# Designed miniproteins, single chains, continued (4), part 103

Each design is a single chain, and the fold is of that chain. pLDDT is the mean over its residues in the fold that is shown.

## One batch from the design tools (miniprotein)

Design m15566
Fold by ESMFold2-Fast:
Structure m15566 (fold): chain A 74 residues (1-74)
Amino acid sequence: DAADTLAAARGVLEEAEKEINSENPDEVKLANLFTAAGILATALDILGDSAGAEEVRQRIRELQKKFEEKLKKK
């Protein structure tokens, strides 16, 4: 259901945040995690949870920005 899908998306995003916070983030793993979260956000829209879908998409954008900023550090 939508609640289980949202919980799964949150779990994927938690793994993405852990990877970003690691000493040497795996860029391929992060791309795969963001893709999975995006698929789950689309599933949430189909299930009628547009608010949950937007939460997931917003979190993806925040984590992508955090990762890009980390890559720019000297």
Scores: mean pLDDT 85

Design m15567
Fold by ESMFold2-Fast:
Structure m15567 (fold): chain A 103 residues (1-103)
Amino acid sequence: SEVRELLRRLRELLEKAREIAKKAGDEELVAKIDELERRVEEAERRLREGADPLEVLGELSETVSELLALMLSSPHVPQSLIDEALDLETEIGVLELRLVVMG
């Protein structure tokens, strides 16, 4: 499933961002990333229970956008991780458009 692959990549990105925040001692950023991780876990559960993939992708798009805002406001997050999040946001948007067009 393309949606499951995007969920896996978002989880990996959140884990990388959390580790950087933790090493920097940014407890507020760690707490915000933990909240985003809970939202991804809930999205994964809903998808397993038969939720509409398009609705799940909408939640992923919002989660990636919030992560991007957090990373862009953080002085210790490397540009390479920001680039990974931008690539993921683009791929989520492309899949959303594909699912809307294909029904």
Scores: mean pLDDT 87

Design m15568
Fold by ESMFold2-Fast:
Structure m15568 (fold): chain A 75 residues (1-75)
Amino acid sequence: MSRAQRVLDTAIENLRLTASPEQQPVIDEIAKWARELLAGRLSLEDFRQKLATLADYIPQNTIDQLVALAEAAAA
């Protein structure tokens, strides 16, 4: 596993630790999509589009950070 992949995993787990119980299912889905991206089963474009659907549940700057980390991890 690359350093960038570990940074992405750590960022998602940090979100989980600071999230409310109501946000936990959303973060579980983000973690699942990140695992699928790293396994080559989900494209970076599909990951970006899936995160965009969560703009009402998590802050936009958090989505932007996760996309940037995913781009680094997928490179």
Scores: mean pLDDT 81

Design m15569
Fold by ESMFold2-Fast:
Structure m15569 (fold): chain A 95 residues (1-95)
Amino acid sequence: SEREERLLREAAELLREAERLSDEAIKAVTDKGDLELAKKLLKEAQELLERAKEIAREMLETGSATSGSAVAVLAAGSSAHLLIAERKIEEALKK
């Protein structure tokens, strides 16, 4: 249980940071016009998302089905958040 609690917390922290970086990427374009910074932040967010997905996979493979499924659902939500951020950046660049 302590190992599951640590992995769940680690994955949740990675996903929160990924969403924060994607929001900062939007601000980099909308507030500063800095497309290169936005691309860098989105790449870092994607790397954190992939690490959280790997934690979910390990939990599912080691029999932590409920916690692993919870992380997988959270990761799907963060993935959607990143796609929305990418679309907002594309829309901002049309101006």
Scores: mean pLDDT 86

Design m15570
Fold by ESMFold2-Fast:
Structure m15570 (fold): chain A 103 residues (1-103)
Amino acid sequence: MVLLKYLIGKALADGYKDVDEITKLVLNAINSLPKELKEKAIKGIINGEFNLEDLVEILKELQPDKSEEEIREEVLNNIKIAEEDPEILKEVTKKVLEYLKKK
């Protein structure tokens, strides 16, 4: 899941290592999105339909001062960081999915 890897990787890059703290940060980031982007993100996470291009599109709206290339590099770097910590990635993904499926 590209969006979850991006958000988890960003939290890990900021020095967070606790699964519950990272889960809260990821959920807060999703809940802070504009309504239309939030609905797209939640559906994409639950159904697995959210890809790299969908994330780049959202981040272009949130970060208009950055080029698409800079946004793409940031996304790929954060995904790599998340994949370097597979146990945290697995546990946070599980907790986020459980929370989103209840709403």
Scores: mean pLDDT 81

Design m15571
Fold by ESMFold2-Fast:
Structure m15571 (fold): chain A 72 residues (1-72)
Amino acid sequence: MSREEFELEVELALHVMRAAVLLSKKNPTKEDYKEAAEHYRRAAELAERLGRTDVASFYRQKAEELEKKAKE
């Protein structure tokens, strides 16, 4: 794996972990859902840059669901 690929993998993992921490709260707020959705959007962008189309699609779907929760 190239250094650039490794750096993208690490950034992707960090965004996924940050989203997971926000969602692990006993009572996530609308702001927590919004912030978690932003992290999944960034994870999807990083996955696309890595050529992982299926992974990118998965995180986009997660972001959309969390964006809906943030509005309700």
Scores: mean pLDDT 86

Design m15572
Fold by ESMFold2-Fast:
Structure m15572 (fold): chain A 60 residues (1-60)
Amino acid sequence: ATGRDSVADVLKAFDLPATPDNVQRAAALAELSQEDLQKSSKDLPPEKSKRILSAAIQLR
């Protein structure tokens, strides 16, 4: 079993599409430092950035 299924489940819990791109982004964000994670979120609308950040934190 790969960790990708767990990432997809976390994305679905935060009402995010479990696409390969979203799985890769969430996994990558979970590995970033807190500073880089906050910096990456600025390119997204506040509502979407909040959901992505919550998903990434859950994966840590």
Scores: mean pLDDT 66

Design m15573
Fold by ESMFold2-Fast:
Structure m15573 (fold): chain A 68 residues (1-68)
Amino acid sequence: MPLSEEERDAAIEELERALAAGLDDDAALQTTVSRLEAQGLHRAAQGVRDAQAAGLTAREILQLLKSS
């Protein structure tokens, strides 16, 4: 996903926050996208949507972001 360091860090924080709240994968991804959009991080939100469309889970997306 072509994200800046700032966009990636924000996506990591929101995904970790959603998962820590006990949300399932779909709810965690939906919440993360909504929070990134609310912050004006539209490219980060789109990156999360694209990864979900590719079949990645919230945990797989989080690991990918941390490994980049």
Scores: mean pLDDT 82

Design m15574
Fold by ESMFold2-Fast:
Structure m15574 (fold): chain A 114 residues (1-114)
Amino acid sequence: ESRLLSKEEYEKVKKQLDELLSKIVDIVIQAKKLQAEGKLTDEDIQSVIEKLVKLLEEIYNLLRPYMSSREAQRLEALIRRIKEARSFTELVEYLRDFLVLAQQLLTVAKIEAE
């Protein structure tokens, strides 16, 4: 699979990624508010995980044509770890790792498109 994007494809992918990232930020901020108030239940954490996993799978599908099998396996492993997260802290750590990797993939794709 090619990691080479046209300039037009890069701009479209970046816009879609930015929209998905905005939704992730909103979900995490709401969960942090509940945590700060001591109101974040295990059921709330599970709901947050389910919502985040859906958005992360959308990011994965968006970037999949532009990643190697190894990069795909790494993102899939992080999604699995997020699904299995036992605490909000653990969830945020794995989410950070996923977002860093996704941003690295987009940056490399941009360089290869130039």
Scores: mean pLDDT 82

Design m15575
Fold by ESMFold2-Fast:
Structure m15575 (fold): chain A 120 residues (1-120)
Amino acid sequence: SKEAARQLIEMVLELVKDAIKAIESKDIELIKEIADKILEALPVLRKLAETIEDPEVRELALRALSLLEEAAKLLLKGTEEDIEKAIELLKEVLELVVEMARLLGFEELARRGEEEREKL
């Protein structure tokens, strides 16, 4: 549903925002804590994605969640190289959720995603 897509976008934006703040802090324990929170949220996010009726929006959601999972796993490894790779994946996640928000007419969510991407 449109509501499920909105909830998914809002949850992903908040998780990515927290990840960006943790990365900026350079506190490896905070980075690992947010990575664990992302991984814990993925089952709920995947269930929301599966309820999206529009197949194009659903495909974007599932792709974003796959990249988000990969980013979280890299953040858990905690090396500078892995964190740099995670940042690139988080940029792609933000691009995908901005596209979803635009397709659904959620202009404010699209703007929030663009603002977070500019921080990376």
Scores: mean pLDDT 90

Design m15576
Fold by ESMFold2-Fast:
Structure m15576 (fold): chain A 65 residues (1-65)
Amino acid sequence: MSPLAQERLEAAKKVLEMGKIKEKQGDTELAKKYYDQAARLAEKVAKEDPSAKEEALKLAKEAKK
């Protein structure tokens, strides 16, 4: 992966983790916002770097539930 794609994937993973934390805390509205942001970041990485596509699409799928 390019260094930029790797940084964006790590950012998407962190946003997804925040969504999961908020969901566990019962903050479903905020969790949905984090999940939507993680999905958008991951989909962007998948389109911009084919070598990151598989990992990025997995993240997007998990974020969409």
Scores: mean pLDDT 78

Design m15577
Fold by ESMFold2-Fast:
Structure m15577 (fold): chain A 56 residues (1-56)
Amino acid sequence: SMEEAQAQLEELLAKAEAALAEVRAKTDNPSVIAAGEAEVRRLREALAAGLPPEEL
């Protein structure tokens, strides 16, 4: 369950990184790119903090 929660968070991070790469391919707008970067950072911080599983 804890390992599954970590794997799920890693999957979300991978998807967020892929979405950011797609955004960078479609726009040079720094505000849009910064929003994507902030989301990736948030997910990385959650992983680093060892987020406890809220559900078993």
Scores: mean pLDDT 76

Design m15578
Fold by ESMFold2-Fast:
Structure m15578 (fold): chain A 87 residues (1-87)
Amino acid sequence: DFSFPPSVVEALQNKIKELTKRLEEDPNDAEAYAEMGEAYFTLGMGSLNEELAEEYLKKSIELYRKALELDPNNERAKRLLEEAEKA
């Protein structure tokens, strides 16, 4: 269960699916990793299940780190990683 409306959860899940497909085509797309991390972070913050919230938040951090491995100058990924680590 999530604190968001079902339509918001569905939109986030659909975005993750599209980004996953994008990464299958280009596994070095740093921006796609950053966007996917942001979607997982949002799901983590909205999750009413503590175990799922932790898994989503950890996954967001991994994805932001992957984005920075591919593009160390990605300011968006740097900022989002710092924010996620403080959550």
Scores: mean pLDDT 83

Design m15579
Fold by ESMFold2-Fast:
Structure m15579 (fold): chain A 95 residues (1-95)
Amino acid sequence: MYRGQMEQALEALGRAAEAGDAEAAEEAAKKFIDATVKELKSRGASEEFIKETEKKLTELGKRAVEAVRAGDRAAALEEIIRLGKTGFDSIDKAE
């Protein structure tokens, strides 16, 4: 369930980046991070792992939104790829 929400949020973030909509990008990034945290909790990940993952994803999401706001579409897409890869890799590594 939450993995599907992660995919939808990441697609929304990509669309926001293409449109140059920083507010939509911020909302999509927050939804991706929230869905990732919920998926980790559903898989029984430790509180420490969840906390560190949320912190890392928050920083990556901030970079993606800042790139969208700056109008750097190429940088925004690179940071979105990094955010997505980090989020999905964390799910695959969850205990």
Scores: mean pLDDT 86

Design m15580
Fold by ESMFold2-Fast:
Structure m15580 (fold): chain A 80 residues (1-80)
Amino acid sequence: MLAEAARKVVEEAPAAKEEAQAMVPEEDRERVAALFEEAARHARLAAEAAEAGDLEAAKEHAEKSLAAVAEAARLIEESR
């Protein structure tokens, strides 16, 4: 289940990044894009760790992925 959730985040990340970038001014788009790219990277590492049976590493990477998404959401809200 954890690996499946992480894979879905990676698959949906490009679309979410494009939508989030459209919601902020041009000067903030680079920061928002970087946060979504960080979230996708950690989600991929979480999926890889889960497939290898390293559930602790998978959880840590999943938590970092969620933290990056939360930070991007905060920047979008503050950019209004």
Scores: mean pLDDT 74

Design m15581
Fold by ESMFold2-Fast:
Structure m15581 (fold): chain A 70 residues (1-70)
Amino acid sequence: MSAEARALTARGEEAFAAGDYDAAIAHYRRALAVDPEDVRARTNLGRAEAARARQEGSSDVPVSEDGEVP
C-alpha cells in the first residue's frame, strides 16, 4: 500500500467525520489517483458520495413541516 494514498484516505476519513463530505470526496479521489488499488479509499469514496447526496437532498433538518418538534 502507498503511504501517500493511505494518508490521503485518512484525511478523507477526518473530513467525513467532520461532515465535510466535499473535502472527503476530494481526498479520496486524490488517494485513488495515487493508488487505484486502495480498497479503503474506494469504499469510503462511495460512502462519502452517498452521505453528500443525503445531505443535499435531505429534508431532515431541525425544521419539520408539522411544526417545531425537537
Scores: mean pLDDT 73

Design m15582
Fold by ESMFold2-Fast:
Structure m15582 (fold): chain A 97 residues (1-97)
Amino acid sequence: GLELAKRGAEEALEGGLIALKGETIKAVQLGTAGALSGIGGIFEAEVLKNAAGAGRSALSGGLSALEAGRVANIQEAIEKGERGIRLGRLGYELGTK
């Protein structure tokens, strides 16, 4: 229990630190771009499909093409960090022997 929780927490911390170490500004930029893409998806799914599609393609194509690798790495590191923390927390709480 405890050993698994400790490993999960350590990996989550490392993932988070790697994401932040040199990419703090980019993490903020990519978070904003992600939120914008989410909103654009909602509009595109509804009634602004054509207008939103053209604008979103131009914006997403430019941003995603330039930052694709970093977006994926940062997002994956954040998700892995979050998941590791959750699993570590649960493992710690369940570490009753």
Scores: mean pLDDT 48

Design m15583
Fold by ESMFold2-Fast:
Structure m15583 (fold): chain A 87 residues (1-87)
Amino acid sequence: MDDEVRHLSISSTVSALKNRAKIAAKKGDIEKLKEYGEEMRSLLTNPESQEKAKELLEKALEAVKKGDIEKALEYIDKMAEVVLEDL
């Protein structure tokens, strides 16, 4: 029961950060995308998941810099999935 309450709370936070990151990516706001991505990554305690999330964030940032917003959104979704799977 405690794990379910914690899972729902973190899941809600991840959903909010994911949506904010997607909005930042669509606006080309690199600083905000990095900020929200780092906040999502900070929810992870597993070092392997933290490294995977970092790689996905770096790829999302590169995609935005190249103007490939569609790819950036894909990497943001994958990063959120990594965080949710690590709960």
Scores: mean pLDDT 80

Design m15584
Fold by ESMFold2-Fast:
Structure m15584 (fold): chain A 76 residues (1-76)
Amino acid sequence: MPTAEQVELAARAEAALAAGDLEAAEAVVREAEARFGEDHPVALAMRAAVAAAKGDLEEARRLLARALARARELGL
């Protein structure tokens, strides 16, 4: 299960994306990467959401595939 901190950061990223604030969403993703690591499933999933919001669906797909693979490796 994701931690309360991971849930909070994901919710903040979603709120920024819903507002169209890509700069704020990017800042939350960087915070998650700094706290959990760039290859952590939560950080990868948040990066994928930002990529999708920018219209880069192929990059979003690749990042989401990596997030799912990492989550499986970590037993999440």
Scores: mean pLDDT 80

Design m15585
Fold by ESMFold2-Fast:
Structure m15585 (fold): chain A 66 residues (1-66)
Amino acid sequence: SLESLTSDPVLQTGLSSMVQSDIEQAKKSLENGESAEKITEKLLKDIKDKLSDKTIQLITELVKER
């Protein structure tokens, strides 16, 4: 879940503040009732060139889960 990802100290250390901010934005968008598909598309579009494939996959799965 997004909560587990954001509370994990190892992940917080391994990810940039920008990635943490994007995860928080995704959480807020989900709370506002936006579709996980659209949230994932926006998130990946904005940060695709800045993240590794592994990180992109992890974020995509988290957004789709919620």
Scores: mean pLDDT 62

Design m15586
Fold by ESMFold2-Fast:
Structure m15586 (fold): chain A 85 residues (1-85)
Amino acid sequence: SPEEGRRRRQQIREETLKKAREALENPDKFSEDELRLIVATLLGILDSEGKTELAKEIGNMLEKSQGSRDALLEAIRKALEALEE
């Protein structure tokens, strides 16, 4: 149902923002694959909330950097700033 979809999206949002904050605070505790999953989820959230231009900008940055660890952390930082109010 639309209500179940909305609740699931809110839960994913809250869990992803928590993981994003933890990744920025303690990056050494996260693998590159874990950082990629966080980034992919954050980009999906940005796009779903109408922040499509920012999602594209972050995506382009990651393509140019070949998805380096530093670029993944920068992507998380930018997405988190946009999603935290």
Scores: mean pLDDT 85

Design m15587
Fold by ESMFold2-Fast:
Structure m15587 (fold): chain A 75 residues (1-75)
Amino acid sequence: MDGEAELARGRALLAEAERALAAGDVDTASQLVGEAIRHAVRAMSTDPEAGRALAEEAGRLARRVEALGGTVPGP
């Protein structure tokens, strides 16, 4: 799978996670952020700069989820 597909999926998952957090669904947001981080890590193998930028975005949302009592799965 190419890095562009991984980046697109990761960004879509982060958008879903933001909506889940806005709705108060911390558990769903936790899972979606974890999946986004996995896609960002995969993207780093082909596009290190874009993959790292996505991982940083996901990391910021992960900290918000954890501050609300959620647990974000690691990559």
Scores: mean pLDDT 81

Design m15588
Fold by ESMFold2-Fast:
Formats: C-alpha cells, structure tokens, sequence
Structure m15588 (fold): chain A 93 residues (1-93)
C-alpha cells in the first residue's frame, strides 16, 4: 500500500503542474488511477491514465476524439465499468 500511495501522490502532483490538463480531466485521470491501483493493477492504471491524458492534451479536436475512443476501447478491454463510465462522462463534456 505504501508504494501505491506514493505513486498516487506523485501522479496527482504531476497532473497539477500541467496547465494543459483541465481540472475535470485531472479528476477523471486521478479516479481511474485510483480504481486500478486499489486492485493492484498499476500497469492498467498507467495505460488508461496515459490514454486519457493524451486525449486531454491533444490540440486537434479530431485527434482528441480518436484518442478518447481509444481510451474507451482500452477500458472495455480491461473490463472495468466504473473507469468506462468516468471516461464516457468526460467525453460528453
């Protein structure tokens, strides 16, 4: 648990320092990372957080939409309904 707590804190601090990631995107990414970290699936947490971050940081709306679709597909592949729900909610913003 100590390593997971350190990982989550470091990740939150990194997101807060990135002005291109909106507060809503930061909250979504943090929640996804927490879901998988609590299950001990840190690699899935990193993969999904990376996909959502790439979508949020994309300067091109078409590329951003494609990257969100990729993140949704990845969440479906991982089988986590809560993570999928969070990504879909953010996409409808």
Amino acid sequence: MEERERFLKAFDEALEKNPLVSPEAQELIREIVRIYAEKGELQKAVDLAGAVSAAALSPDPETQRQLYDDAIALAKEHGDEKALELIEKFREL
Scores: mean pLDDT 69

Design m15589
Fold by ESMFold2-Fast:
Structure m15589 (fold): chain A 72 residues (1-72)
Amino acid sequence: HHMEERRRRLRERIVEAALKLIKEYGVSKTTIDRVAEEAGVTREEVLEFFPSKEELIKAAVDYELRRRAEKQ
């Protein structure tokens, strides 16, 4: 039902929220529930894009590495 552009923006918000929490609290203290709250979405919406915490963390780390590479 939703446009692909809205879905892309939602995914980006989730990844950015995860990265913010990783930077503040570290990977071990970053949970799907906290990422959902920070992004302003439901836990279920996070799991639709990232079926596991491990996939979410990997996406956030990859996003950070790509951002750093673009600035170099």
Scores: mean pLDDT 79

Design m15590
Fold by ESMFold2-Fast:
Parts: C-alpha cells; structure tokens; sequence
Structure m15590 (fold): chain A 108 residues (1-108)
C-alpha cells in the first residue's frame, strides 16, 4: 500500500534512527507487526516537535488524511501546533486536530 511504502521511505531517510533500528522497523512493517500509519505519525510527530523536516511532517499528515487515518493526522497537526508552527496547517489538518482533541476530552 502507499502507506507501507511511505513508512519505509521515512524510516530509511530518518537521521535519528540507527541502521539496526531501521532494519528492525522495516522488517516489522513488512511482517505486519507495525501499522504503517502509526509509524508515519510517530516519525512526523518527532520531526515536528524537534522543529525539523516540518514540510515532510506536513506532507505525512496530508497523506494520512487521504488514507482515512484521521487520528494519526490529527496527532501530527497537534505536534506542529505545540512546536509553534500552527501557521503550516491547512483547514483539513486543523479539523483533524480539533476532532482528536474533542475525542480525547470525551474519554476523560
């Protein structure tokens, strides 16, 4: 799927991961032990919070929205806001973030 290929690409180019970590994550993605949407969201959130690769984090959020992974997209949008970069969010990502926050509040 597109999510699987994007998750592998993000792992391969992630400069914070060791070569051993990259291999293990790719193997787990290919075996189905890791959800590609969750992996994309984790890497994009880490990048956003670090103030690095912000455009890649934004693109990951858009890809996740297109795939129906709204919670994962909302988590990336929240990370961008926490990093002071809410200015990068389009209407769809802002909506995903708002929906995630409302759902989390309802679970309290």
Amino acid sequence: SELLERAKELIEKNKRLTEEQKKKFIEALESGELDPAAVIAQIAQANALAGENLEEALEAGRLLLAAGADDEAGAIARALELAGREDLLDAALRAARAALLAREKALE
Scores: mean pLDDT 84

Design m15591
Fold by ESMFold2-Fast:
Structure m15591 (fold): chain A 90 residues (1-90)
Amino acid sequence: MDIEKELEELRERAEETLERAREKLEEALKLSPEEQRKMIIEVETEVAMTMIDIAVTGIATGAREAFSALIEELAAEMDRLIAETEAKIA
């Protein structure tokens, strides 16, 4: 198994997931508070699913440390996006 290739592909997926998350959160700012909350949950769910895929691949490849670092990056960026969105809602 090519760990380097798997890590690169998952990094690209994580970046796409974060980009989609940012777009959805920006659109949520135009919606009602109830719809904004639903969009935040939807975005959090999509990011969590991507993190699960990364974690499972890390276990399967035996390269848990490298994949854990990617999960930490994804989690940190997601926390930042949620905080920025909540600041705009307030």
Scores: mean pLDDT 80

Design m15592
Fold by ESMFold2-Fast:
Structure m15592 (fold): chain A 93 residues (1-93)
Amino acid sequence: SVTLTVTTEVAPDGTVTGKAYYSSSSAETRHFSLVLASLQEADRDVPVKSNTVTGTSAEAATVTASFEPGEKVRAFMVDESGEVTEGEVVTVK
């Protein structure tokens, strides 16, 4: 079995951090992309931050980017099959 958790956190300076935690009962290597994106500009070629996550045990991966005040940002993870796990939406202060 696999447990996958994605969180989105915002700091007072407008920095947003996406975190992904992957845990598997198998020694099998899995690859995921952790993405951080602004929701207000989803259809405008918005700059995104991504990282490839490799999980064979419980570990956290992070992606950090700066956004403008008032932007709504979400972290999400996409596996090799295109399945998406979404974090909460945060509003930049």
Scores: mean pLDDT 67

Design m15593
Fold by ESMFold2-Fast:
Formats: sequence, C-alpha cells, structure tokens
Structure m15593 (fold): chain A 86 residues (1-86)
Amino acid sequence: MEKELEKLEEELKKAKSKEEAIEVMEKLIELAKKNLDKSDPIREGFLKQMEGALEKFKNDPSVTLEQLKEFGLQAIEALRLFLKES
C-alpha cells in the first residue's frame, strides 16, 4: 500500500506534461477503488471529488501542470491518511 502511494508520488513529481499527471491521478483513483471499503462514505466522497477534478482538468486548457501536481500530491496524502485509519 504505502509503496504504491510512494511510486505514484514519484511518478507525479517526474511528470513533464499534463497528460502524464492525469495518468497518475487515474491510477490513484483505481488504487482508491481497490483499497477503500465500498460502504465507507469517505470512499464515495474521495472518488466523486477526484473524478470531478479530473474532468475539469481535461476540459480546461488554462490549468497548469504545477496545479495538477499540487492537487495530485494532496490527493495522494489524503488517501494515505484514509488507509491508515482503516
């Protein structure tokens, strides 16, 4: 679990394009789907926020790579905290 989050964090930091950062965020959503309990309201809230943000990022050309990285890093940290509380 933590190794997978560390790998996504490094991939996000190394991303050179918005497309690469979006791919990391899509992997984070899949990781959350596998590891958060289906009955947990935190899971539904996290997935809804992530999917909504990705849709906006894909459709808004004014969003910078730096903004995508900052959002993604915050999302990785949030998922890390949710998984620790099990």
Scores: mean pLDDT 80

Design m15594
Fold by ESMFold2-Fast:
Structure m15594 (fold): chain A 79 residues (1-79)
Amino acid sequence: SEAVELLTEVALRLLKHYGISVKEEDVRRDAETYLSKLDSEEVERLTEAARKALAQDSIEKMQQVLEETLLELRKRRAA
């Protein structure tokens, strides 16, 4: 799944930046589990956010793109 691969790549880059040692396989499994709980529109929004995050030139901007998208998804579920 493109969504799984993009989210895994973003997560690995963030974890590496913060010095957190993880196995790629574990991160991919967590991404698959998270995405399995979302509807198709939420998956599409996260996939686009992950693509946009990977296009950023800094880890801080990458994290901001993801955090903004996750906050919007959280607000949709609270409404």
Scores: mean pLDDT 82

Design m15595
Fold by ESMFold2-Fast:
Structure m15595 (fold): chain A 65 residues (1-65)
Amino acid sequence: MTLNQALHDAVEAAIAQGKGAETARAVHELMEAYRKGDKEGVEAALQRLRDLGLGPYADAIEKAL
């Protein structure tokens, strides 16, 4: 699984659960932190995805990083 695929799968699952907007924001924050090399920011964004009930998708994204 590529990072782009993992991000896409997370957003699609979130839309189906009515959490699309919050998940899109968390994904944006994750990618900004990743571009900056901000490990703490990446971990915080992944935790936000887990808090939204998207734990398996957050795990797939983390593995693809």
Scores: mean pLDDT 83

Design m15596
Fold by ESMFold2-Fast:
Structure m15596 (fold): chain A 91 residues (1-91)
Amino acid sequence: EALSDEEIEKIKEEQVEKFLEEAKKKNEELIREVEKALAEAASWEPAELELLRKVLEALKLVPEDEEKARELLRETLDDLYELRKERAAAA
């Protein structure tokens, strides 16, 4: 029952665009939320902390360089999907 690679790519593109639109509308709020999450995440796994740091970097780039922010968000989402696939395969 797996989604095709093409379907997964389309979902990733849609998720990046949705997040980018939200980031444009709530940029300062999302930055504060991610910074708070990072400060509270003392027990998080290193891979998960790295993903949060990438999200924070992308959010800070949204007003400065939207295309760079989109690129970083896509890369972060790809990393998240790979991490989840690895975890699911190991379970």
Scores: mean pLDDT 76

Design m15597
Fold by ESMFold2-Fast:
Structure m15597 (fold): chain A 91 residues (1-91)
Amino acid sequence: GKIEELLKELEKLKEEFSKKASEEDTKLVEKALELVKEAAETKDPLEAEILFGVAELILAVLLATEEDPEIRELLRKMLEKIEELRKLVME
């Protein structure tokens, strides 16, 4: 389904990110994507909202401090995919 496709796209973006970014930043992205997966699987709408919100905040903080335009583009694409996934899960 569309949710599974978006999760696969996020995993590919994470793999591209890990080739360019620091190990520390990669671990933060991995944590954000774990929270996104939990949000997609939970039956509690409030839990989903909180998990998506925390994941988005992690990526937004990384984007705010990142200077590399290629890494910034990967972070923006991740945020776009998470927002699309959030709309599918929260509708």
Scores: mean pLDDT 88

Design m15598
Fold by ESMFold2-Fast:
Order: sequence, then C-alpha cells, then structure tokens
Structure m15598 (fold): chain A 77 residues (1-77)
Amino acid sequence: SRFVELAREHLDEWLREGLGLPPYRRERAEEYRERLEEVYREAERAYAENPSISESQLEGARVAYEALMAAIEEAAA
C-alpha cells in the first residue's frame, strides 16, 4: 500500500520526529511497536473524550499506526 511504502521510505524520520526514538534497529523492534501502540491508544482515548477531534482524524491516526507497524515488521525481517 502507498502508506506502507511511505512509512518504509521515511521510517527513521518518522520514528525520530514523531516518537523521539533512535533510527530503526531490528533489536529494538518490540520497543518501537510498544510506543506506536501507546500513541494509537492515546489517540483513541483523545477521540472518546474530545468532541473537537473528528472521526476522520482518528481514521488518519489508525492508517498511520497500521502503516508504521507494517513497515517495522518488514524492517525486522
């Protein structure tokens, strides 16, 4: 998918800028996945509690989460 391709191309950048994590390392794949899971859970919680957050914003967060998880899984292989 296009989002997985973009996530692969920009993985180190998105990990650094979005999550404050070091460049991707296979040995730390679990750490990256845990952080992504936490960020997505926080997005779901924010959507439930904040009426200013639209369903399309939550959908965008879900698509980004799934694409980054897939990119990390592919990089770990």
Scores: mean pLDDT 73

Design m15599
Fold by ESMFold2-Fast:
Structure m15599 (fold): chain A 112 residues (1-112)
Amino acid sequence: GTPVLDLREGEDGNLVGEGRVDVPHEAVLALARALAEAGWNVTVTLEVRDLEHEGAESREEEAMAGGARLTIVRRGAAADAKTERVRIEARVESLGRERVVRFVLERPVPQP
């Protein structure tokens, strides 16, 4: 199903979304793709806090259809945590304007 995120335009013109959802990574990518297919040039930054590995940070970048770029940054967190927090920002350029879309998602950490 489509993830449900509350998107609001801030006073600075940025779109900001935040929610606790049990959303797989693929659904986040699908949302970014939908924004790109709507005619925007999109760069999406996804920051993931890895709650199983305190102090660890990893970064992943993915090119998407429609000219979107996704950057994933994972940050370590306490090993006893049961929730993974995902922060996603999309920078959108259209008609000579740049807008930033930011998402903060939380999901249960998959148990190995």
Scores: mean pLDDT 49

